Designed miniproteins, single chains, continued (6). Designs and how they scored, part 1

Every score and structure here is a prediction.

Each design is a single chain, and the fold is of that chain. pLDDT is the mean over its residues in the fold that is shown.

## One batch from the design tools (miniprotein)

Design m20001
Fold by ESMFold2-Fast:
Structure m20001 (fold): chain A 67 residues (1-67)
Amino acid sequence: MMPTDAEILEALGRAYVGLGNTLASRGKLELAAEAYRKAAELFREAGNEEAAEEAERKARELEEKAK
């Protein structure tokens, strides 16, 4: 089976969520927020608005904590 473009974008989005979780757990909140913003963009391109909204919400939360 060949992944579709949407499947590839979703997989990349999930990878950035994983990176964001790791960075956040290590106190790298600004970098974690950037990873979540990238994930949100990828999920939006994949047509997964729900996952994009969750990732963007998490990015905003982390940016507020980093200030």
Scores: mean pLDDT 83

Design m20002
Fold by ESMFold2-Fast:
Structure m20002 (fold): chain A 85 residues (1-85)
Amino acid sequence: SEIIEEAEGFIESAIESMRKMAEKMLEKGYPAEEVIKELKRSAKTFQAELGKMLSKYLSQEVVEELLKRFEKGVEEIIAEIKKKA
């Protein structure tokens, strides 16, 4: 339970950091396509590392649900960028 709560906290913080990164890149004049590419790259790296770490302590089913939450959060950021472009 505690490990799941901590993992959820890490995921929420990572999503917030990625949102802020995207906003800063757009403010600096980077194209939306480049921002989305960078978000996908960062998300893939984070998801791989988080998955490896959590797999030591949690079942595969629980790990997959946590990673799915992260992926959904990133997809929501990408959708917001596309809507504003």
Scores: mean pLDDT 85

Design m20003
Fold by ESMFold2-Fast:
Structure m20003 (fold): chain A 79 residues (1-79)
Amino acid sequence: MEKLEKLLKEVEEEAEKIVKSDLPEEEKLKKLEELKKKALEEIAEIAGNEGLPELPLSPQEYIDLALKPVEEAKKKLEE
């Protein structure tokens, strides 16, 4: 659980840094897509190593939580 909580916080912080950066919108979108892919891979690895019965939430719920800051960042860039 602690590893997943740390990952969720890192994804949120990285998404905010990307949105606040001076990069062109296209590069920001690309970095957000890369962050999303990385987060999904890390969630799958953590869930596989710790086992499903030890997680307080389902793997899908952790995926949804990790993707939320990325999706919110993308919406801000679409405006």
Scores: mean pLDDT 71

Design m20004
Fold by ESMFold2-Fast:
Structure m20004 (fold): chain A 96 residues (1-96)
Amino acid sequence: MVEEAAREIVELVRKAAELAERAGSAALAGLVADFAESAAEFLEEKGLRELAEELREIAERAREAARVGRPEASPEAETEVGDLLAAAGEAYERVE
């Protein structure tokens, strides 16, 4: 289902944002914010406004974390965030 795949994107991005915040990495938080902003635009175009709004809230939080975080990312945190965002990207195909 389109809505089910869209919810999966939101949940994966939320997990990535929480992990980036716990890691204290500005680089990872910035990547999550950029992804969440792009995903929000995509879901809004599909008429999934409520889920798009959730992604914008996640993006704003991640952007704030990026302003105060360290420039370095641990390899472990980078891999985990990358895997979550890759899974969210694959969910895009199921929304279309």
Scores: mean pLDDT 83

Design m20005
Fold by ESMFold2-Fast:
Structure m20005 (fold): chain A 62 residues (1-62)
Amino acid sequence: MEEFEKKIEEELLKYDNQVRKRVDELIARADAGDPEAERELYRISQDYFKEFVKKREELKKK
């Protein structure tokens, strides 16, 4: 049981690292004065929370 939960946490960390790379790209664009990048950063922060919960539920269902 505990080993399964650790593996879920590791997979979520890998997903988080992918999102962080995307966020870094958007931060660079926002710093260059791109307002669309700022809006996208805000959307990602909200969507990330929803996606995190959904993915955790799917992994637990397996």
Scores: mean pLDDT 66

Design m20006
Fold by ESMFold2-Fast:
Structure m20006 (fold): chain A 98 residues (1-98)
Amino acid sequence: ADDLIEKGRKALQEGKYEEAVRLFEEAVKADPNNAEAWELLGIAYLRLGDYEKAVEAFEKAVKIDPNNPRAWRLLAYAYHLLGDEEKAQEAIKKAESL
């Protein structure tokens, strides 16, 4: 999973968002309990404008690691981009409580 995550991070840096999604999807398939890989997959989806997929990935990340305030803030941002302001506020409050 680490090799896929490193390649995915490089793809994100280079603006290769579709390649980043592919690499992070492979990473979460290999290790579905890797919260970092789910968070990075969500970020790649945000960069592509796929906000529904970003929410799904960030929900997985916070389910695996509920004490990560960064992941909760990213989830809130994805909800905001979907227009779900109530869920966005709930996720922000969760991040602020940690």
Scores: mean pLDDT 89

Design m20007
Fold by ESMFold2-Fast:
Structure m20007 (fold): chain A 85 residues (1-85)
Amino acid sequence: MKEEQIQLLREAIERVDEIKIEDKDKFIDTLRAFVENAPLSEEQKEEALKILEEYKEKLEKAKSQEEFHKIVKELLEDLLKILEE
């Protein structure tokens, strides 16, 4: 089960250029739902949600599609590290 979640995050990192800046709120909501439904410990879920809130602030400040993609990639990579632990 964890392996499937890890693979989905890896695939999302490869497809980060498909996520548009106008869809940022929907993207964050989708990631929040993903974390909530993932077979993670309570501690892992809390850490992942904290990272999501920190990156939400950075995403709100993104002024270009390229900057947005860079932040999204960093967010997904940080979430992947939590899931791999």
Scores: mean pLDDT 79

Design m20008
Fold by ESMFold2-Fast:
Formats: C-alpha cells, structure tokens, sequence
Structure m20008 (fold): chain A 56 residues (1-56)
C-alpha cells in the first residue's frame, strides 16, 4: 500500500498528477520503488505538479 501526496497550482493539475502516479505504479510493478518514484516525479513535473510517495 502506498500514499501519494500531490501538490499543484490547480485542483485539475493535482488530480491529473495523482492519476498518472497510480498508473505508473500499476504498470511498473517490476521496477524498483526508486525508479517508479522517479517516473512519477517526471510525469508530475510535465503536468506542473510535484508528488511524494510514501509506503504504508
């Protein structure tokens, strides 16, 4: 289980970044946690947002 914290200038950007982050986690199950986090941060940056991943 993971918690994704998203920060963005607008609610729409935050929602898009959160959705993209969950999709990256699902599609890249074989990648290391650090690699998945990097992919999520890249996707969020392209959407004008920042993300943090916490393992529960």
Amino acid sequence: EYEILVRAPTAEQAAAAGKASYEILRRNKDASLEERKRLMEEAAARLGATVELREL
Scores: mean pLDDT 78

Design m20009
Fold by ESMFold2-Fast:
Structure m20009 (fold): chain A 115 residues (1-115)
Amino acid sequence: SVEERLRAVVERTLERMAAAKTPAELAAVLAEALEELGAIAREAGEVSPSMFRIMRILSELLQAADLVAAGEAVPAIPESEDELEQLTAEGVKAIEAGDFEKLVEILRKAVELAL
């Protein structure tokens, strides 16, 4: 099912993120995850609300990882009352700090809320 494939991509992504040592490696992991999710969406002919939320989170984290890898400043994510958007902002801060273990913990919680 689409849900099973979505969960499989997420679990592989979390494992690969935990193994990443640099922002550039993290960016590659996130880019590959988005490519796989895009392929699932194309095959299904639609994007579920859960898939849309997860892809949005991963896209924001990828943007932050790319900027950090390039030595560029990461723009602040606007303050939000939405818990998922707050977790995404915390994930961006973890990337800026180079704390990929904390990033994995944050993303695991964000994905559970998005599903």
Scores: mean pLDDT 85

Design m20010
Fold by ESMFold2-Fast:
Structure m20010 (fold): chain A 62 residues (1-62)
Amino acid sequence: SKENLLELGDQYERQGERYEAEGRLRLAILSYRLSAEFYERAGDLERAQEALEKAERLEREL
């Protein structure tokens, strides 16, 4: 359902934030990209774009 996809998006966004805080940047990038995919599938394009931008920012910092 849409609700389940949004929950998965939220879960992976929080996972990405935790990995980012720990300096585990490659895992943070993966988590943010998964978050973006679930938000996009749920139709939440704004949150999908925000998650994707977080991943791309970290890729530039590698």
Scores: mean pLDDT 90

Design m20011
Fold by ESMFold2-Fast:
Structure m20011 (fold): chain A 75 residues (1-75)
Amino acid sequence: MADEGGRLFAEAVRAYEAGADPSVVTDLFMQSLKAANPETYQFYLDWKKEVGEEATTAHIVRLVGQIAAERRARA
C-alpha cells in the first residue's frame, strides 16, 4: 500500500522524539521515501553522493524535527 511510506515516516518521527540515534531516524525516513516517493528517495541518494553522509543525515534529522514540531502545533 502507498500508506506504507506514511507508517515508516511516523516511525521516523517517533524515533526522533524518543531521542534515537540520527542514523536510525535517517534510515526510517529513507525507507519511507523509498516506499511512498521513489523519485525523492533517488534525489537524496544523489545528494548524499555530492554532499556526503554526515551532511545528508543532519539535513534529514532537521527536516523530521521540523515536521514533528508542526504536527504538535496543529494538534
Scores: mean pLDDT 80

Design m20012
Fold by ESMFold2-Fast:
Structure m20012 (fold): chain A 66 residues (1-66)
Amino acid sequence: MEQKVKDALRSMGVSEKDAEIAAEMAVRIAQGEDVEKMVEEARKKGASDLAISMGVVIGRTLAEKK
């Protein structure tokens, strides 16, 4: 799951570092982790605001699709 999200983000021009952080955050949000906490952790890791926003959207979408 993380690798697929990472590959999708990279295909959209997101850097490898940002794609990795966003993909990890998205999977953790999909697993029920607190969105605000994940945003704060990603920001501390140096992710761009765009990557953080994409990770939140993808994570919420994955959580809703069952």
Scores: mean pLDDT 78

Design m20013
Fold by ESMFold2-Fast:
Structure m20013 (fold): chain A 61 residues (1-61)
Amino acid sequence: SKVEELERRIEELQAEISRTVDAMRANEAAGDADGVAAHRARLLELIKEFNRLQEELEKLR
């Protein structure tokens, strides 16, 4: 169903957010400012997509 597809995508996105945060922390520890900036930009896009999917899911409930 559409609800099940959205829930799966949200779960996958949460996992990707967690991995991106971990990668950003690793770059911070290494002193890689460019890597930190890149992962920060990716994190913002992932959060934006997460909010969009949450809104879409709420409309179906």
Scores: mean pLDDT 86

Design m20014
Fold by ESMFold2-Fast:
Structure m20014 (fold): chain A 58 residues (1-58)
Amino acid sequence: SKEELIEKMKEYIEKNKHLSIEEIEELLQKEFQDELSKLSEDDADEISEVIVQELGKL
C-alpha cells in the first residue's frame, strides 16, 4: 500500500541520516524505483511531499 511504502522509505531515511540529503535522495530513487514506478501520479506526488518533509527534518 501507499502507507506501507511511505513507512519503508521513512525507515530507510532514518537508517541513512548520517549521509547528505543528496546521497539519501539518490539511494531512495535506486532502492524504491520499482515501487515508485508502479504508483499513480497522484500517489507519487503525495509520497514525494512526505519524503521532502522527512528530509527537511535532517
Scores: mean pLDDT 80

Design m20015
Fold by ESMFold2-Fast:
Structure m20015 (fold): chain A 60 residues (1-60)
Amino acid sequence: MKTFTINTDSIEKAIALTLQILGDIPDAQVSLSGTTITVTVPDNPEKIAYIEKLQQDAKK
């Protein structure tokens, strides 16, 4: 398993992104702490790449 941290600009964005991740990757484990999301996904290259892209998009 691989763990990622995604920082967002607001709690609303963090909640929306959490729901999106759980909808797209139901086997992901997600924890929300304020505007920060911690996501753990299986060692699957597609799922890993998807989360990495969300990290990059959240930073913009």
Scores: mean pLDDT 81

Design m20016
Fold by ESMFold2-Fast:
Structure m20016 (fold): chain A 71 residues (1-71)
Amino acid sequence: MEAKEKAEELKKEAEELGERALELLKKGEELLKLAEEEGEEKKKEFEKVGKELLELEERYGELKKKAEAVE
């Protein structure tokens, strides 16, 4: 059934987004620590990571909606 396979693919895609979000969270934590030590330049990098996380969160939300609509 197409619905079952589509739900499985969306689930896998959501897992991949989750892994990327974890990678960005680790980078954000390191950048936050460096921002305290090295100042403003690292704070700007931290802000970029924050924006990227928000984009991933929005995409994950869309995938979750699609998975619920199929299942």
Scores: mean pLDDT 74

Design m20017
Fold by ESMFold2-Fast:
Structure m20017 (fold): chain A 100 residues (1-100)
Amino acid sequence: MSEKELEIEILEAMLQMIVSVMKIELKNTKFPSEEKKKAFEEVVKLMEKAVELVLEGRYDEAIELLREAERLAREAGLPQDVIDMVRRALKLAEEAKKLA
């Protein structure tokens, strides 16, 4: 039990790190259009809310928000690196749910 709790804490820390990296990317990226910048801002907001939900043990709601973030990132044509970060966050949330 304590070992699973530690694994969940590590997954939560990794998820928080991904969101922090994305917030830095949002601040430092030159966007080709205002629409793509707004889409990236929305993706980051969805991911921040998903992290909050994971920390609350609300894994299903967090996973739904991360799937929405991936969909929005793909539809808006955001860079592949951004899409890959969202997909990594989704995988971490799914693994945390399996351990809970």
Scores: mean pLDDT 83

Design m20018
Fold by ESMFold2-Fast:
Structure m20018 (fold): chain A 72 residues (1-72)
Amino acid sequence: ATASANALLAAGNALLAAGNLDNAIALYNQAIALNPNNADAYLNLGISYNSLGNAANALAYYSNAAAILNSL
């Protein structure tokens, strides 16, 4: 359900703001599991991996977000 995915996204965003990147990533992955078309979750995974210094994974997730938005 999109509402449950959005709740996980919001919780992930709070953890990202707190600097808890590992738990933020886990919640974003759960949001995607509930709604695979959740472009915001992919975007925030990209931001999280970029914050970890993992530019390659960040780029991959940003590309996934863009692909979902383009498919809508």
Scores: mean pLDDT 82

Design m20019
Fold by ESMFold2-Fast:
Structure m20019 (fold): chain A 96 residues (1-96)
Amino acid sequence: DARELIEEARRLIEEARKLLEEGKVGKAIELVGKALNLADRALRLARTDEQREEARRVIEEALELAREALEKAETLEEILRAIGNILRAIGLLLDL
């Protein structure tokens, strides 16, 4: 269960990275948010330190992409959503 959530979150992170390279900032922000939701669920379901570490790495990558999305954001909505993703990722990392 946790592994499947981590794998899906990682897939969304890679898709978001590609979208940012293409200038599709809004879609990238949406996928980063979804990846963070999956990583949060994976942390709650994690039974091993390895699974928690894998979820932590996904959250760290999501934080990096959220910061990049903030730099590329062109609308107030994109800026606020990117900030929301940054704050959520930091919150999850602090709980680890």
Scores: mean pLDDT 88

Design m20020
Fold by ESMFold2-Fast:
Structure m20020 (fold): chain A 60 residues (1-60)
Amino acid sequence: SLEEEKKLIIEELRKLRDEAIKTALEYEKTGDEKYKEKFEQLKKQAEELQQKLEEIQDEI
């Protein structure tokens, strides 16, 4: 189950990374504050998942 949880977290991290890259590029092009806020939200979500992934790796 830990290996399956790891795979799910990695896949979610990939999704968040791709969305964050897209959002950062939109912010760079438009200067619209909404993209900055969205980027910060995505970064926080990715950091929480990364911490969870590291905890699982440390237990294995």
Scores: mean pLDDT 81

Design m20021
Fold by ESMFold2-Fast:
Structure m20021 (fold): chain A 62 residues (1-62)
Amino acid sequence: SAAAVEEAIRLAREAAELARQGRGEEALKMLDDLLSEAKRQGDAAVELIARIARHEVERLAE
């Protein structure tokens, strides 16, 4: 749904902020939870958002 996509984008933004603050482990946990929920619901759009955000957080945490 549009609401689920909007929430996923907001969580992705929060995760990026956490990673910039050196809290990459918390950011990855947040995105892993989002990805697991998206997979259970079959929400391909939210799954894609979570996967892209997770990749970005991994790069920032290096």
Scores: mean pLDDT 85

Design m20022
Fold by ESMFold2-Fast:
Structure m20022 (fold): chain A 57 residues (1-57)
Amino acid sequence: AIEELEKRIKENPKDAEAWAKLGKIYLDEGNIEKAKKYYEKALSIDPTNEYAKKGLE
């Protein structure tokens, strides 16, 4: 899952959904700092991304 999302970001750095999904994976791992950075990146690209907004609550 992570490799596919990293590939999506490498091919399209503006893929906010891929950034948000990576954030969720790091949250599930318990790495809150990485999750926050990925969610912030997703919101910087798409401020309406619901997953990223919820992750930054």
Scores: mean pLDDT 78

Design m20023
Fold by ESMFold2-Fast:
Structure m20023 (fold): chain A 60 residues (1-60)
Amino acid sequence: MRKEIEEALELAREAKKRGDIASMIGHVLRALALAEELGDEEVFREVRERAREVFNEPVE
């Protein structure tokens, strides 16, 4: 996976931790867009699954 995708997912997790849902969504969408740009279905699937994990994690 490209470093930019990994950074975007990490920023999404940090945003969720501080309760900034708007930034979390923005970072998740960025990660998905970058994965789609790569044209690699396996990478896109990984990013989609990790994004789902971020959305489903409780805030604490």
Scores: mean pLDDT 77

Design m20024
Fold by ESMFold2-Fast:
Structure m20024 (fold): chain A 87 residues (1-87)
Amino acid sequence: MEPSPEVVKLYEEAAKALEAGDLEKAAEKLKEVLELRPDDALAWTYLGYVLAKLGRFEEAREYYRKALELRPDSPLARGLLEKLEAE
């Protein structure tokens, strides 16, 4: 399936923010992806990861669970949730 140019740009901006260590900007861009595509399990997973890095563990847990509701077979989302719950 072809991603929209807008979604691709937001993912690129999120990746650039992560490379720069700007976790807040990365979270902002991933939230914008979810405004356009609320069923994007990958965006939920990455947003959870960024929130965990920011110490926002409860929100990260909710977002990993949302990713798993959309894609139960996601080893990335499952592994990140398990690692978060293990501290």
Scores: mean pLDDT 81

Design m20025
Fold by ESMFold2-Fast:
Structure m20025 (fold): chain A 87 residues (1-87)
Amino acid sequence: SKAASYLAAAYLTLVAAEIDPENAVEDIRSFVELLKKARELGYPPLSKEEAERIIKTLKDFREKYKLSPEDKALVDEVIKWLEEEIK
């Protein structure tokens, strides 16, 4: 689905930001926009392993980088959603 594609693209952008810290702010912005699109279209079912990897990466980003309050709230919402899905 398109939602799955946007979520996958968001995750890849997040991984890219870890590899290239110089472009991390732009990568985080792209990540947030892709997450917004995935959320608008509805998230696909994720495996527990996929959800856990995304949660860990998002928590690490949230601690490492300074996000706007709105973007942080969206990231926090996605973390909460994923944590609920694997329980």
Scores: mean pLDDT 69

Design m20026
Fold by ESMFold2-Fast:
Structure m20026 (fold): chain A 65 residues (1-65)
Amino acid sequence: MELIEELVEAILNQDSEKIKELVKKLKELGISLDEVLAYIRASPKLNEEEKTYVITVVGMAFKEV
């Protein structure tokens, strides 16, 4: 799930254009918001604060794209 890892990195770097492109690619691949959120929640690389922030941004981006 390297594409989700790239999305997390783009969100933490506040790269709005890259977030938009990566969300579009995930949707084109048929990857749902729930799958992305499940991957983020299960990630051992992120602390709880980072997970909360990333989940919030992902949810918003999936509604906007």
Scores: mean pLDDT 82

Design m20027
Fold by ESMFold2-Fast:
Structure m20027 (fold): chain A 56 residues (1-56)
Amino acid sequence: GLQELAEDTGVDEETVRKAILEAMETIDDEAQKKLAELILNSKDSIEKILDSIKAK
């Protein structure tokens, strides 16, 4: 989840979330919006989001 990723990277969870949202701004608007809402609604979904980004 976001908390686990934040602990691994040594930054707080909110900072990780903001960084991911900023990165998503460079991709398709519809896909970015869906990913942003998934991050905001489910902090535990970070691993699934990362897998989606890797698949691109």
Scores: mean pLDDT 61

Design m20028
Fold by ESMFold2-Fast:
Structure m20028 (fold): chain A 63 residues (1-63)
Amino acid sequence: SALEEAKRIAVEYARQLVEQGRIAEAQATLSEMIARARELVAKGEPDQAIEEARRIGEEALAR
């Protein structure tokens, strides 16, 4: 499902933040990505859920 794919993406970005020593930020970002993905899936926008998860992850890594 789109929610499952968005969660997999979220976990991969959180893992990269953990590898950089940014554990608290990884936890916060993971929660944000999953919450946003759930919201978009609930609105009937599964494709947006995946794209938004990737956007949040990329922005977090760029900081």
Scores: mean pLDDT 83

Design m20029
Fold by ESMFold2-Fast:
Structure m20029 (fold): chain A 82 residues (1-82)
Amino acid sequence: DKEVKGLLYAGLAQYYLKKGDFELARKYAELAEKYGFKGHAYVILGEVAKKEGDFEEARKYYEKALAIAPNNERAKKLLEEL
């Protein structure tokens, strides 16, 4: 099931982000995006980019998340913190 896989990958991306494993966080966020959890995936990809010092890439991902859900307060706050 595409939705179950997307949710699982989004959860794994969040788990690895919290653990500081940014390579695995990115991998699973990209899989979550592929399986339809784009908004959650873009927020995680932005947070990974910010941790890697790529503020332009982080801004791009937060803006993509806001394009999907303009009322996403987490993405809005993270974009303002750049």
Scores: mean pLDDT 85

Design m20030
Fold by ESMFold2-Fast:
Structure m20030 (fold): chain A 55 residues (1-55)
Amino acid sequence: SEALKRAEEIIEEAKKLPKGEAVKKLLDERLRAMAEGDEEAAEYLLEKIKEFLEE
């Protein structure tokens, strides 16, 4: 899906940022995915946020 592709692109960009900025970027994209009704992309982004927070 296009939303999943966008999520993957944003995750790759987030990996280049400090943890706090990375998490904020992923949270912003998750909110956008939720607003568009794309629960799959929102869930995928939440899992990536958890990974960033565990580091």
Scores: mean pLDDT 82

Design m20031
Fold by ESMFold2-Fast:
Structure m20031 (fold): chain A 72 residues (1-72)
Amino acid sequence: SSEIKKLEERIKESSGISRGNTYKELGDLYESQGNLEKAAEYYRKGGDSYRSSGLYTLAEKLYKKADELLKK
């Protein structure tokens, strides 16, 4: 829980690529805890941040990971 809190605090202080990285870390953490819904949510947010920064390949990778996680 303390790690999640630190990552949430970093999101408020970050933008662009850094925000995307922090969202991905939150997704990874929730996935490791078995919270697939939260993991997918944060992977999508990370993808949005990467896409907005022109990192389209990284964005697509996170979107695909979110999709595969929820089997949509």
Scores: mean pLDDT 84

Design m20032
Fold by ESMFold2-Fast:
Structure m20032 (fold): chain A 63 residues (1-63)
Amino acid sequence: EELAERLAKEFGVPLETARNIVEAARWFLGEDATDEEIYEWAKRMLEVAKRTRDGALAGARAL
């Protein structure tokens, strides 16, 4: 998926991580969400994950 690839490159995260976040964005926003909305949501999630990693151990849950 182009969105996941682009996010992985821009944030320097593994493709798996970017793909998982894009999937979560789709699930949260619903099927009617545009690619732009999915991208913005995923971008915010990656920024939050980056901040969390600064102060706490990465305790990401598998969903």
Scores: mean pLDDT 70

Design m20033
Fold by ESMFold2-Fast:
Structure m20033 (fold): chain A 78 residues (1-78)
Amino acid sequence: DKAAKEVEELVKKAAEAAKAGDAEAAAEYLRKAQEVAIKYLEELAKEGKLSEEEAKKLIEELEKHTEELIEKMKEYAA
């Protein structure tokens, strides 16, 4: 749950930065949240809580959704 809290804090910081008009800072926080989440999924796979294939799929989905969100945030900032 420590990784989940860290992701939540980073996402909150991203939202605060976006609200302040700082799309670059918001994107940086979202990328950091992605890194923490990827590491967490990798650790779950190592512990046998998640299959390596399931972890890979979730990581690919997370990366795709993060990039899509960043792109939309840049559109809204323009």
Scores: mean pLDDT 79

Design m20034
Fold by ESMFold2-Fast:
Structure m20034 (fold): chain A 60 residues (1-60)
Amino acid sequence: KEKEILELEIEIALLRMEIAVIKIAQRNGKISEEEAEKKIKELEERIKELEEKIERLKKE
């Protein structure tokens, strides 16, 4: 249970880092604004799903 929560928290941290990298790439002109927004939205949705899983594990 605690190990599963930690693994999910690590995955969320990695997804947040990916969002930061995408934002930096967009600012440097390496990726279009449209592509950046699309990818960030997908990553934010994944983070929400993982946060919901953590809440369920905590409520057992």
Scores: mean pLDDT 82

Design m20035
Fold by ESMFold2-Fast:
Structure m20035 (fold): chain A 104 residues (1-104)
Amino acid sequence: DLVEEFKKDLFSILLSTGTGRLEIIDITDDSITVRDKETGKTATIENFFSTLAELLTNPSIENAKKLVDLFKAAFEKIRDVKLPLSEEEKTEIAEEVLKIVLKK
């Protein structure tokens, strides 16, 4: 299930568990670069820390969706796929992102 793989990769990056297929290989002031452990293909997620800071400052489903969209674009590029993510699925993932980033 491509959506479940996406969720696992996103949550593993946000929680810094390293258990997903994507790994962080570079960090700048506002970007992370991720690598697919299986293919070696990379993608850079621009505006990562500014988007995360906005979410932490103004917690909302809409701001969490922005972070989901950034990660979706990187996932699609790395996997060379289109992720068929419905608005309902995106909202559910955004709710989980909110729980992760607001947890102590």
Scores: mean pLDDT 84

Design m20036
Fold by ESMFold2-Fast:
Structure m20036 (fold): chain A 58 residues (1-58)
Amino acid sequence: MKFSKEEQERAAKVAVKHAKEKGKTSLTVTAGPDEEGLAKAIKDEAEKAGIKATVLPA
């Protein structure tokens, strides 16, 4: 299933918000080949929030 860019950005913001509320300073995202857009959105949002994000291939 493909996520729209808006859905990817929304999901990324929610994930980063939860990480920040739990006091996480780093976030690791494991993404399959068809989840690259979502993983990139999460990384970009995490970096904007001051959280270090790492994307690993699934």
Scores: mean pLDDT 74

Design m20037
Fold by ESMFold2-Fast:
Structure m20037 (fold): chain A 77 residues (1-77)
Amino acid sequence: LSPRVQELFSRWSPETQDLWNQARQYYDNKDFDKAIAALRQAVELDSVDQSLKVTMRQWESQDEHTREFLLRIFLQS
């Protein structure tokens, strides 16, 4: 959710923040698979929240419409 995502972002390394920004760009281009992959890589590099990592892996198993909805919620946080 929004407050947790903002907290994680502020703790991340510049490399991880760049991956987050790339994920947002992929999302804007409707490349949802690439957006999820970039977010997963960012979380895995600097993850301080195991539950978030599990949630992101679950998102990858969803259909395109559900993935778009979940990415929107996560990135708009």
Scores: mean pLDDT 66

Design m20038
Fold by ESMFold2-Fast:
Structure m20038 (fold): chain A 69 residues (1-69)
Amino acid sequence: SDREKEEHLARLLAESLVEEVGDDPEYQRRAEELARRLAEAIVAGDVDRATELAEEMRRLVEEARRRKE
């Protein structure tokens, strides 16, 4: 089902992204939220939305890296 595909993809994306954002709970939460939204867009075939969310994920990683000392 689409829900199972979304859940599986969201988990894989979240695992990868959480490693990139580090141990900040707020960044981890935002990473998990973006991963779920991106998975939904991919499964729905919404290319424009998937592209937008992928760019948001890239910006989140850059923001998290910038805040590290």
Scores: mean pLDDT 80

